# Designs tried in a protein design run: designed miniproteins, single chains, continued (5). Part 86

Each design is a single chain, and the fold is of that chain. pLDDT is the mean over its residues in the fold that is shown.

## One batch from the design tools (miniprotein)

Design m19179
Fold by ESMFold2-Fast:
Structure m19179 (fold): chain A 63 residues (1-63)
Amino acid sequence: SAADLAERAGKLALEGRGEEAKELLLESAQTDGPTAASAAHEALKQGGLSEEEAREVIEAAAK
């Protein structure tokens, strides 16, 4: 589900796996944009993703 993908993305970002985290966020956003946005905020709070990176992923999926 989108929530599961978003949660995994957050954990990957915390581990320094930014590329894998972005890919999972993109997949989550394709499934449920609001859930992906929430995950991006969590990843940002943990310092794993920049706000710009999170925004780009969500915007690309929402086009």
Scores: mean pLDDT 69

Design m19180
Fold by ESMFold2-Fast:
Structure m19180 (fold): chain A 81 residues (1-81)
Amino acid sequence: DPQAQAERDLAVARELVDKAEEAVKNGDISTAASYLVAAQLAIVSAEFLQPDLTPEQRAAIEEIRARMDKVAKEIDELKKK
């Protein structure tokens, strides 16, 4: 079931983004970057199911990507002394 697989991928991505946000808040750039890469892989997996995704799942992908972009920006800012 593509939608069930997308739900699993989205759940994994959300957990990884939550961990990346926590790591960046603690100034742990390497851990935050690792979680962000893992979240990107989970989102890409969900996006390959795109024709079979519900509107709610598509909205979830957009929201997770926006959170990932914010984390990436915060990582870049932390790298600058």
Scores: mean pLDDT 82

Design m19181
Fold by ESMFold2-Fast:
Structure m19181 (fold): chain A 64 residues (1-64)
Amino acid sequence: MEELYREILELLDPDGDGRLTPEQVAALERFGIPADGYFDAATAEAIRQLSEEELRELVEALKA
């Protein structure tokens, strides 16, 4: 779980600027995660609520 969460954070915000691309927002929306264009506390909470399987799918979606 934590390894997948860390990988997702690196894929979404590798520079730590808190900004999301439109493509990343679209990927998050496919999993029911709030899409505000920024990686905020609500987005992080929603990602942490995903199952291990859903986290794996999200990683694949962000890498595609």
Scores: mean pLDDT 74

Design m19182
Fold by ESMFold2-Fast:
Formats: structure tokens, sequence, C-alpha cells
Structure m19182 (fold): chain A 102 residues (1-102)
């Protein structure tokens, strides 16, 4: 249902917002926790797509962005991590748009 898709997209966006706020105050552990919540929401959102190949492609992209964000955080690259959060938000919007057009 489209209602579930919108709820998952909202959950992902909220987790990404909280991750950005945590990074701005230097709370890397909270940022990692929120980033994991965002990944789980995006993976579940992508799973709602009827085409398994497209769903899998989006899930792999989400995992890649998540791992790149974790790598940036481990290096202390806050700017790099924030860029990955922005890409995860763009991916969330892309998946939701595809679901709304289905």
Amino acid sequence: ALEEARRLAEKAREALRRAREALRRGDVEEAKRQLEEALEAIVRLAALLPDVRRATGYQLRAIGLYLDALRALERGDVEGALRQLEEMERLTDEILRELEES
C-alpha cells in the first residue's frame, strides 16, 4: 500500500535528519545508530517495489551509501558522511516516486 511506502520514506528521512544533527554536535555513535535505522527503512521501502530486480538494485545502492558513510565516520570525515546522508535522502525520494508512479 502507498501509505506504508510514505510511512517508511518518512521514517528514513527522520533518521537521516537525526543523523545530521548528531554529526553537527560530534555524536558519532548516535549518528551511526540513526544511519542504521535509515538503511533499514530504505531497504524495506525498496522491497515494496513489484520488480524484484529493481528492488534489489535500490537495496544494494542503499547498502553502498551506508558503508561509504560509515567509512567516512571512521576517518573523521564529517563532510563526506553528510554527503552520503544527502545521497541516501535522494535515493529515498527516488524509490518513493517510483512507487507512487506504479
Scores: mean pLDDT 90

Design m19183
Fold by ESMFold2-Fast:
Structure m19183 (fold): chain A 65 residues (1-65)
Amino acid sequence: GAENSTARLKFDEKNRSFTVTIYDADDNLVKEATIKLSEEEWKAYENSLEAQTELARRLAEQLAA
């Protein structure tokens, strides 16, 4: 279950990308997802809780696929 998994987030400011990596309870790589933001989305992310929530939703969708 998700409760026994560890999520690690890596941000690359130069490429405006977020990479989330999911590991299981035994520290094995289960899934990795990367979202790249536009310059406009990046500016919104820095100034808006709503934009931060939308990024989290997009990362969750990539991980579910």
Scores: mean pLDDT 73

Design m19184
Fold by ESMFold2-Fast:
Structure m19184 (fold): chain A 82 residues (1-82)
Amino acid sequence: AAPTPEQLEAAAKALTDYLKKHNATVVGAIGRVEDGVYTVVAKVKNDLTGEEFYVRVRVNPDGSATVEEATEEEKAELDAAM
């Protein structure tokens, strides 16, 4: 299933805010919808230090979003897809 327009907007806002806060750029990302929840896993790189880290953005059907660290399994899946 495809994410809703509200979920796309919420995910874009949450990720953009996170990137600005951490002075980082997206290297790669994957997204999926499961049980109405839109999840984006992104590999990001700090523009000043070169440090790489992985973030997960989850957006509920109501548009509420959370940003947290990706799991080791999600990191491995994204790395395999890139």
Scores: mean pLDDT 82

Design m19185
Fold by ESMFold2-Fast:
Structure m19185 (fold): chain A 58 residues (1-58)
Amino acid sequence: SALAAQAEAQAAKAEEESPKLGEVARATAKAQVRTYTEGPSAAPEQEAEAKAVYEAAL
């Protein structure tokens, strides 16, 4: 999907600056792909996981 491709590009850029940022971007990409695959019902859980990774990286 476009979101997954965008997140992947962002992960590559972020990882060049910091491995932690790249990891956050990858987690976000995975969450988006899972939401697309499993449907909207998975979105809240996936979003919460992505947020937790992001907050931990800060």
Scores: mean pLDDT 64

Design m19186
Fold by ESMFold2-Fast:
Structure m19186 (fold): chain A 70 residues (1-70)
Amino acid sequence: SALENAIRLARAALEAAGLPELAERAVEAIRAAAAGDFSPLPVIAEAQAAIEANREAALAAHKELLAEAA
């Protein structure tokens, strides 16, 4: 599903950036939002900022996941 793919990409990008604790928090926040709980939205914003700051590592991780899916 699109949600599961978004979770995989977010986790891989944040782990590649050296932020595994933020990766787990971001995954929980994404799942909560999908269930209608928007209280952890600031965690999603923090995760997006971290991915942008570490764009090269994020792109490398996403490229690896896309190659795995092909």
Scores: mean pLDDT 79

Design m19187
Fold by ESMFold2-Fast:
Structure m19187 (fold): chain A 69 residues (1-69)
Amino acid sequence: MEELKKEVLEKARQALEEAGFDPETIERFVKRLEEALKKATSKEDLIKAVNEVQREFLDELEKKGIKKK
């Protein structure tokens, strides 16, 4: 489980870097995702947490006017 959580965090960081987001935005997303993943005890919880954080993150970016490089 912990190894899977680490892989999810690494994959998310890489995807955001490839999308051209700045390091601060990437760190903020990864931190939020890590927090959500701490509560997950099953693979279903992991998938739910990833989807929820992704939705929240996109909403926040849209609201705050943060754009990728």
Scores: mean pLDDT 73

Design m19188
Fold by ESMFold2-Fast:
Parts: C-alpha cells; structure tokens; sequence
Structure m19188 (fold): chain A 85 residues (1-85)
C-alpha cells in the first residue's frame, strides 16, 4: 500500500476511536442524568460526522469510504438516541 493509504487507515482508526469514546461518554451522561453532558456529547458527535463527511469526500479507497459511511451512520444513530433522552 502507498503512504497515502496508510494515512487514510490511521485516520479511520482515530475516527473509530473517537466514536467509541463519544458513545461511552453519552451512555455515562444518560446514566448520571446529566443533560448538559448529553448536549456536549451530541455536539462532539455532530463535529465527528462533519469530519467523517470530509474524510469520505477525500478518501481514494472505496473500502475505507464504506467503513467511514458506517461510522457516520452509527454516530447519527447515537445522536438520535441521545436527543430522545
């Protein structure tokens, strides 16, 4: 693989980690009943979605794009759950 593909794989991994952390933070905020923390996590997830959208647009790998699209879907689903709280 090229240097560019390795960089895309690293960025995707970082985005996956950020999503996992945000999901855990959201669940903990709900458990605590902390609406301010829930709103903060929603904002973080919205920023992550924007980063994923840009990454999808710039990625040259169809496989990486597909994985990023799934992460975006998970983030959107989590925002919906948090907003219903």
Amino acid sequence: PSEELIEEEVELSLLQMQLSIAKLAGDRAIEKGDKEEVEEVIKELEELIKRLEEFIKTSKSEEIKKEAEELKKEAEEKIKELKEY
Scores: mean pLDDT 84

Design m19189
Fold by ESMFold2-Fast:
Structure m19189 (fold): chain A 74 residues (1-74)
Amino acid sequence: SVFDLLRQETEENREKLEEAVKIASKADPDFARILRKALESGSPVMAEIAAAVGLVTSKDPKVREALREALEKM
C-alpha cells in the first residue's frame, strides 16, 4: 500500500540522516546538533530542509557527501 511505502521511505531516510549526524558530530558539531533536533521533531520535511541547508552551508566535504547521499535517497 501507499502507506507502507511512505513508512519504509521515511525509515530509510531517517537511517541515512542519522548516519550523517554521526559523521557531522566530529567535523561540525553545531550543525550535527541542528540536524539531530530536526530528526527528533518527527517531521520528515524539517529533517529534509535541515539536510539541504547543511549540504550548501557545510565546509566539510565528508559531511557534504553524507548529506548528499541522504538527500539522493529521499
Scores: mean pLDDT 67

Design m19190
Fold by ESMFold2-Fast:
Structure m19190 (fold): chain A 89 residues (1-89)
Amino acid sequence: GEAEIERLVEEARRLIEEALRLAMEALRTAEERSTILRAIGLALRAIGLEIDLDLLQRADLSDQEKIERLRRLIEEARRLIAEARELLA
């Protein structure tokens, strides 16, 4: 129900913020062109997920549809975190 949606929104927000933080860290520490471009790409994708999350919260959708979209946002944010951590390694 609504409580599950609120929990998933909070989880999505935390993961998206972490993805953006790591992408920006990779951008600040990068010394190679390819790494800089990858970090910029990850940061833009994380910003896109923040926009998608805000739009989803305002959307007139069923609870089930919101839950499915929130789970997709969470999975994409986790992928961005993994990619950003790879750039920082």
Scores: mean pLDDT 90

Design m19191
Fold by ESMFold2-Fast:
Structure m19191 (fold): chain A 50 residues (1-50)
Amino acid sequence: SEEEERKRKKLELEIEAGMLYIKGGLSEDPEKRKEYFELAEEYEKKAKEL
């Protein structure tokens, strides 16, 4: 169903956001860290839109 597909896509986006937060936290470059965190936030936003 549409609802089940939406739920799966939401989880995928949330997982991707989590991975980006991990990459950001592990980055030694402050600018790259910021970019990873900003991208993670974008994925969280997309997940919330679903």
Scores: mean pLDDT 85

Design m19193
Fold by ESMFold2-Fast:
Structure m19193 (fold): chain A 95 residues (1-95)
Amino acid sequence: APEELSPEQRALVAELDELDRRLTKIENEAIKAYKEGNLDEAQKLVEEARKIVDRMREIVDELLPKLSPRQGTLLLVRLLAMESAVGVLEIILKK
């Protein structure tokens, strides 16, 4: 049931939502910096994005055993999409 999340689990879900919002902003800023030729700034933003994805993975790993298969699948799809976006940015910055 949706109401069976503990206070600690609800805090982790809230942290995931905050990290997802922050990650999207940083990815957009990294793309802008890259287009403007500011490669040092783009690299720093991509490194920050990597740290956020790594934290998101830790939270997903903590939540997965406690979620329904449907909820767990949605979180995994979300995490994989974010990891893919950061991975593409990391490749683009390598010449």
Scores: mean pLDDT 82

Design m19194
Fold by ESMFold2-Fast:
Structure m19194 (fold): chain A 69 residues (1-69)
Amino acid sequence: MENDKKKAIEYLEKGRQYLAEGKYREALVYFMKAAQYAIDANDLDLYNEAVQGAREALRKLGLARPAPP
């Protein structure tokens, strides 16, 4: 699917740009969109890159920590 693969790449690049700018919430949104389009394009390599970016954004946001006691 040409459009889905192109969108996955575009959103992956935008996610990386926002991550570099320290805009982690925006980065997460774009990485999640990239992962969705990568799945639709049946491109596991793009999906893995998007997931790694999303995990990095979540780590920076502190959202992957356990609930406070």
Scores: mean pLDDT 79

Design m19195
Fold by ESMFold2-Fast:
Structure m19195 (fold): chain A 88 residues (1-88)
Amino acid sequence: PRELAEELLETAERLLEAAKKGDILAEVGEILRMIGLLLDMERDERMPREVVEELEKAVRELIKAALKGDIEKAEEALERLREIVEEL
């Protein structure tokens, strides 16, 4: 479970970097990877539901901010994601 959360965090960091560069194709690729990881986490009964819901919320805000080019909000969402992963 932790390994999926760590991979999600690494993917989120790459999404933020792509957003800072304005690389829309890279952003889309990282978004699709994050969605796949979240689906894998939802299917893992060993993941606490509360944690999955918090990760989904942070990822949703990160994607929304990144697509709008709102780097400050994207950084806030990434920091929230890091906090959740560290508590695992």
Scores: mean pLDDT 84

Design m19196
Fold by ESMFold2-Fast:
Structure m19196 (fold): chain A 119 residues (1-119)
Amino acid sequence: MLKVTESGGGTVAEGGSATLSAKLSGIDFSTTTIKWVQVSDEKGVRGVAGISADGKTTGYAKEVEGRATISKDFAAKTAYLNLSNLKKEDTGTYYAVAGGKGDIGGTGIFGNGTKLTVV
């Protein structure tokens, strides 16, 4: 059974940084694509970053490009999203979506999320 546990949120000052983590179990981490999404009342659901199953291909939303880094730790079975130079619009609940193909149109699985508040 797939389990996804997100952490690393909290209250952070504007201009600061946060590292969000998603630990996966019950799935082959080496064949799993990971995408981070932000959910907020103001912005709805937006994609933030994605990383391929092998960890070699990354993608970023325009709003975080140049200040976000997504990575995989295969030994720890953990995906990381580092956000720097935080803006108030980065406030929201962040979810890691796990899927075999990287297509979240029908195969993504959300964990419980981690809430980031930028003040």
Scores: mean pLDDT 79

Design m19197
Fold by ESMFold2-Fast:
Structure m19197 (fold): chain A 65 residues (1-65)
Amino acid sequence: KEEDLKKATELAQKGLIYVNEGKYREAAELFEKAAQIYKKLGDEERANTLIEFAKKAREKAGDFS
């Protein structure tokens, strides 16, 4: 469980780095993976925040409009 939390945090941080680099599609994938782990851990607030970040990143990538 603690390993899952660390993994989710690392994925979210990498996603933010990719957003700063303009790699929006890759960032969205990382946020989606992190959100899935937070949901599994019962952290719905963080999961929902990351899902929103993923949606915005995909829109910037041109995947969802």
Scores: mean pLDDT 81

Design m19198
Fold by ESMFold2-Fast:
Structure m19198 (fold): chain A 57 residues (1-57)
Amino acid sequence: MTAAQLRADAEADRKAAEELREKAEKAEKEGDERKAAIYYTASAILEAGADFNAELA
């Protein structure tokens, strides 16, 4: 994988994590704590993956 591909993947993962955080916040406001927890966890995993890929680039 090239440095450019790693950066592109990191950017895509950060965007996906941001969208998941917005969904988590909406679920939390609606009182759906389980759904919010799932989205927050998925967002954290994507952010960690993005940071790892950015470090490799």
Scores: mean pLDDT 78

Design m19199
Fold by ESMFold2-Fast:
Structure m19199 (fold): chain A 101 residues (1-101)
Amino acid sequence: SLDKEVLEARVKKAEEELKKNPNNPQAYIDLARAYIELGEPEKAIEYAKKALEVSGQETPEVYILLAEAYRLLGDEEKSREFAEKALKLNPNDPRAKQLLE
C-alpha cells in the first residue's frame, strides 16, 4: 500500500540521519514509530530503548512507543508498565490511559 511505502521511506530517511549522527534521539523515535506502524514491534522496542539511552531523558512519548510496541508483541505486563511510566510523567496522556484499559 501507499502508506507502507511512505513508512519504509521514513525508515530509510531516519537510518540515513543516524549514519550522520548516531546520537540523534529523534531519529530513533521516528524509527520506533515507523516500525510500530509497519507491525514490527521488536524493532520498535529496540529503537525506542536506544532513544532513551541516547537522550538520557525519560519522556512520555518514548514510554508510549514502548507500551504500544509491547502491546503489539502481546506482552501485556510490559505494555502496562510503560503506559504507567508515561502517565507518571504526563497524568493527562489520553493514549497512556487507553493502553491501561
Scores: mean pLDDT 87

Design m19200
Fold by ESMFold2-Fast:
Structure m19200 (fold): chain A 64 residues (1-64)
Amino acid sequence: AGPATITITSADPAAALDAVVAALSAAGFAEVGRATNVTIAGQAAAAALLTKDGQTVAVVAVAA
């Protein structure tokens, strides 16, 4: 399987990111990195990287 990316647009990017990370962690993914209070295209954003069985998932949440 190749790398996967999940992109979310939310009024609260941090809360949206936390919810997705919690769901992935419950599925056995381990969080290996997080960036908070970043800016993507002039909008507030947060991102995390999770891994399981050599598979990496990038989660990006951007303010709407």
Scores: mean pLDDT 79

Design m19201
Fold by ESMFold2-Fast:
Structure m19201 (fold): chain A 65 residues (1-65)
Amino acid sequence: KEALVEEIRKAQEKAAKLGMEAVRLYKKYLESGGDPKLVQEHLDKAKELEEQSRKIRELRAELLG
């Protein structure tokens, strides 16, 4: 149980970090006037964030029973 709680905590920290990076890239995109390279980087971070969210959901389901 402790190991699951710690794993969820780590996944949440990683998700928060990815979320901040995605916001930063989106700001750069807006400031650049629509640089498509920044769009791709933002989408890549969004995918990683979605994967972390799925992982957190699965870990929570395991923790609940």
Scores: mean pLDDT 79

Design m19202
Fold by ESMFold2-Fast:
Structure m19202 (fold): chain A 96 residues (1-96)
Amino acid sequence: RRKEAEEKLEEGRELYKKGKYEEAAKKYEEAIRLDPFYAEAWYYLGEALYKLGKIEEAAIYYYKALLIDPSYKKAKEALEKLKKEYPDNPAILRTE
């Protein structure tokens, strides 16, 4: 399952590099279905949703990555960036 999840994550990252954020998000969701404890997949799903303007959903998935792996620096940094960009958004503030 983990190897298959990693393959889906890599497929998603290639789509993300091409600016195909909706397709990338679907691949990250497939990776999460294969391994729900894959913090990196939750983080990249957040990144794809951020690019799609789904800021509150992005914050939720960064928070999910941190719940799985509290040491996941990229997710922590992404969440802090969202709080700085949207200081008055209560949904983003509640995701810590």
Scores: mean pLDDT 80

Design m19203
Fold by ESMFold2-Fast:
Parts: sequence; C-alpha cells; structure tokens
Structure m19203 (fold): chain A 88 residues (1-88)
Amino acid sequence: SELEALYKKMDEVMKKIVENATSDEKQREQLLKELNELINKILELDGSPETAKQLVAKIKAMFEEINKRKEEAEKLKQELARLAEELK
C-alpha cells in the first residue's frame, strides 16, 4: 500500500512536469525535486535492479517528451513573433 501510494504520487508529479514543460522554470525545478524524492523513497522500499531499470526508462521517456514539447513550442513562438512583426 505504501509503495502503491508512492507510484501514484510519482505518476501525478511526472504528469505535472510534462504539462509544465513550457511554463515557469522555478515551478519545473520544484516538481523535478519532488520527483527525485519520490524515486529515492521507492528505491528504498524496492531496490531491485528491475525496478531501477523501469524507473530509468520511465524518466528517460519523460525527458524526451519534455524536450520535444519545448522544441515545438519554441518554433511556434518564433513563427508567431514573425507574423506579429508583419502586422506592423
């Protein structure tokens, strides 16, 4: 039950991190800190190599999604800025 609660909280924090990929940097840093604390607690309860590998894969996938969203958002911001300039 404790381990299940930690995984559920981790999923909630990871979702918020992805949703906030293009927002306030300080908010993202705080969420990443919370995620790290949850990962440490999970590993303290279940330090198996299988659990560690799954957590690594999950975190890598999250960062790949964040980077993709940031890149897409930046390109769109640049395009919007160009269009706004053409409006004089």
Scores: mean pLDDT 81

Design m19204
Fold by ESMFold2-Fast:
Structure m19204 (fold): chain A 61 residues (1-61)
Amino acid sequence: SEAEEVLRRAEEEARRYEEEGRRLFEEGRMREGVLKEAEGGMKLIEGSSLKLALESEEKRK
């Protein structure tokens, strides 16, 4: 479903931000690492919220 695809993409994007953040921490770039983790978290929240909205729309059909 579209809802599942939206969540999957959000999870994949969040994972990439997490991996980038980890690399930044390993390089000693602490501020940039924290910002990347925050961005990843926001992407997951957005994707989860959109998934719930799409599932609600599908149930009304």
Scores: mean pLDDT 81

Design m19205
Fold by ESMFold2-Fast:
Structure m19205 (fold): chain A 81 residues (1-81)
Amino acid sequence: SKIEQIEKDAEAGLKAVLSLAEDKEKAGRAIREFGQSLGVDELGEEQGKRVAESKTTEETKEIAREAMKELKEAAIKKAEA
């Protein structure tokens, strides 16, 4: 199903973003691109900017996990509508 595909892509995307957490700008870009791939472009841009503004690698990982969860939830709601 479309929802199952979104969940699988979100799990892979989170792992990819966390692997980039040493470079907050790359992590932010990856989140923005993921949002675009899910059709939630505006939310992806907002969350990507939030991650890029983080101060430490630990903070980048924490914000990235929250951002990816929000993108996944928004994409699932859009798919259910």
Scores: mean pLDDT 85

Design m19206
Fold by ESMFold2-Fast:
Structure m19206 (fold): chain A 81 residues (1-81)
Amino acid sequence: SNALPEKMPVTRVRIKGHTKEQTLKIATALQREAGLEVTEIFDDGYALLEGAGVSREKILEVLEKYKDLIEDYEIEELEEP
């Protein structure tokens, strides 16, 4: 089969640092430590990251570690019916 038979939940994270450099620093940490991948970086300073089968707890640990750099964040789990 050319398709994966199993569906893993996809977690989406939107983050913004106080500066564009801080946003990139947080996004790099999430990629390295939480297994998320940067999908988009917006001109308003937000980065969008996604990962399949990633632990929400790992994401929260990374965000807590870098909380002083974070202006705003949102975590969303993408579910299918």
Scores: mean pLDDT 79

Design m19207
Fold by ESMFold2-Fast:
Structure m19207 (fold): chain A 73 residues (1-73)
Amino acid sequence: KIVELVEQAMDAIEAGRFEEAERLLEEARELAEKEKDEEAVYAALELVAKRYAELGLAELREKDGKLVVSEAP
């Protein structure tokens, strides 16, 4: 379930739909908080952040418990 949301987010990133990816990642994080699987979501967020940087779209970062998308460096 959480993995499914993360996979959909990665597909959205590759398609250039980073706003949709951000929403999907927030859903996955909220679900993980309820199920106490936060560590799995953190690992997935690192993969997504790396993919964002590789595509030159944006930096994805978690700040104060929220997902933030900023311009690529």
Scores: mean pLDDT 64

Design m19208
Fold by ESMFold2-Fast:
Structure m19208 (fold): chain A 87 residues (1-87)
Amino acid sequence: TEAVAERAARALAAVAEALGLDGEEAYRRALALLLELGRRAPRTAEALARLAEELAALAAAGVPEEELAEFEERRLEELRPLLEEEA
């Protein structure tokens, strides 16, 4: 699932840059983690990549950090049954 890991890594790098953080470091760490996760829990990796892309779109639209955190918490709760199933 290198395509899924790449999507997630690019999205998380964009979120990091929008928040004034190191996008290159975020990209490298996310890529490594999602490559590992994609081998063990491919549906979870896809769901997290989609969430990362949603967060990147909101960050690019200027949504504040507190609202991004609330959106992430809500989406992770919705995904919890999938996360638990593939754990």
Scores: mean pLDDT 81

Design m19209
Fold by ESMFold2-Fast:
Structure m19209 (fold): chain A 85 residues (1-85)
Amino acid sequence: MAVVTVELEVPEEGAHAAAARLAAAAQSVGEGLLSFSVRVEGGRVTLEALVTEEKAEEAARVLEEEARRVAEEFGGSYRVEVRPA
C-alpha cells in the first residue's frame, strides 16, 4: 500500500472549499482508494489517501492536478508526496 499526502496552503476563507475539492478528487480515484482523511487548520489543508500500490501513481496524479488548480485559483501553494505504507 501507499499513502499519497497533499498539502495546500490557501487563504483561510477558501480552505473549506479547497478541502471539499481535494476530497472529491480523492473519491474520483475509485477502485484502489482504501481510505482518506482531510484536515483543515486555518489556511492549511492536508489530505492523506491510503491506496493500493498499483493505484499510487494514478492517485498522486489526480490529486496533484486538483491541488495545482486549487492553488492557482485561490492564490496559494501545494505539495504532493507519495510514501510506502
Scores: mean pLDDT 86

Design m19210
Fold by ESMFold2-Fast:
Structure m19210 (fold): chain A 93 residues (1-93)
Amino acid sequence: MPPGLEELPEEARELAERAVELIKEAAKAIKENDYEKAEELAEEAVRLAEEALRLAREAGASRRAILGAEVVLGVGRVVLGVAKLLKKKEEAK
């Protein structure tokens, strides 16, 4: 869990925490070779993380809180990229 999420405004924290859970579910789907499910979960995680980061910035959250939200967004984007790449490789076989 990235540090600083606890310093987010309640609404942004709930969105960031949900994004982290979706990232974990997407990673599990990748391990299970369910790349379509992984892509869908990772896309939702990225949307929630982007909303959490927007709300944190608008609320004037601490640098630590903003960094925590940016880390969640970054991890979500990486997992989404991996899911999309693996899906394309499976479709090419």
Scores: mean pLDDT 83

Design m19211
Fold by ESMFold2-Fast:
Structure m19211 (fold): chain A 64 residues (1-64)
Amino acid sequence: GPVSDAEILSALGEIYLAIGNYDYEVVKDKEGAAESYRKAAELFRQAGDTENAEIAEKKADELA
């Protein structure tokens, strides 16, 4: 059957989390990293993944 919407949203959340990590650790762009982490958190929440959403939110908050 087709991939579920939740699976797609979770995968996008993981991608934005990885972008945020790269921006923070390699590029040293705290603002870009925080935006990517906030986007990841929203996508994880839409997927029903509260644990990863909270992790992404904490990462964004630590950069503010």
Scores: mean pLDDT 85

Design m19212
Fold by ESMFold2-Fast:
Structure m19212 (fold): chain A 83 residues (1-83)
Amino acid sequence: SKEEERLLAVMEATILVYVSAVYFYAKIGDVEGAKKELEEFKELAEEYLKLAKENLSEEQVKKLNEKIEKAREEIEKLVKEAE
């Protein structure tokens, strides 16, 4: 539905905001800030996947999960490179 497409789009946009926040903290040398954003991202990702499984199609859940995994890998790499 239109509502399901909007929900997925909002979740995907929010995931990108966390990647950007970690990138910013890493660039200014704030390793603690970057790590805090990573922890908040992990909690949000679990809640989003739960919400998606309850409200979205299997294909949409798979797409969201792939986006979450890609973002998590990028965030973890940024944190390690900042250390």
Scores: mean pLDDT 85

Design m19213
Fold by ESMFold2-Fast:
Parts: structure tokens; C-alpha cells; sequence
Structure m19213 (fold): chain A 89 residues (1-89)
């Protein structure tokens, strides 16, 4: 899953966009146009698991970097949920 080219490409877009929610939302919409909404649901679930992992690491290691990454992934999950809702409307 982490070596999936589609997953890697979207992760790179997420890193490049950083705090730009409009750019992130546009990247997620392009992902849906290419791979479909069910692929976005699977990706969203993978991001949520990754966010949970970083949240756990932040608590165990008291890492501000891990906490920031968890927050960023949670925001990306929320944007993915918004795009899924838009595609189903």
C-alpha cells in the first residue's frame, strides 16, 4: 500500500501543498477523477490509520513533529471526506 504509485503520488501532493487546503482539495479531486471515489475511500481509511499511528507516536515520544504530522493527516482526511460527500451529492 505504501509502495502504491497512486498513494505515493498523492502523499507527495499532500507534502507539497502543506497548509494550502485549496491545493490539497484540488489534488484529491484529481485523484477521484483518475481512480474513482471507492479508491479515495480506501486511501482515506489508510490516512486515518496513519494519523492514529502518528498521534500514538506523539504521545509515547512526546514528539511535536509527530503531533503536527497527525494534525495534518487529520485535516487531509477531513478534506477527503468533503470530496467524497461532494461526489455522492
Amino acid sequence: MDKDPAFQALMQEIRRAEDDDAALRAAIRRFVETFGVDALRAFRDSLQRLADYYEMMAQILRSKAAAAEAARLRRTVALADAVIAEAEA
Scores: mean pLDDT 76

Design m19214
Fold by ESMFold2-Fast:
Structure m19214 (fold): chain A 85 residues (1-85)
Amino acid sequence: MSKEEIEEIAELINELKSDPDVEVEIEGNVFTITTSTNPETRKKTEEIIEKLKEIPNVKVEVHGLIYTVTLNLSEEQLEYLKSLL
């Protein structure tokens, strides 16, 4: 994954974190995003998730209100991503 792709992921994750009704949990390469029952918040979350899906090597799984975003980053790349969050 390129530096530019990591920076794009960080920007999108920070957009999700900016919504008080959205919860983002980070465990290594796995980001768990919990959206709310509010339709406007769900729509914003869905739009950001669609942008994440366009990035190569990003996997997204959906279960109800929970999105699991799995990256395939090295430890060095993951530390860089975390520095941007």
Scores: mean pLDDT 84

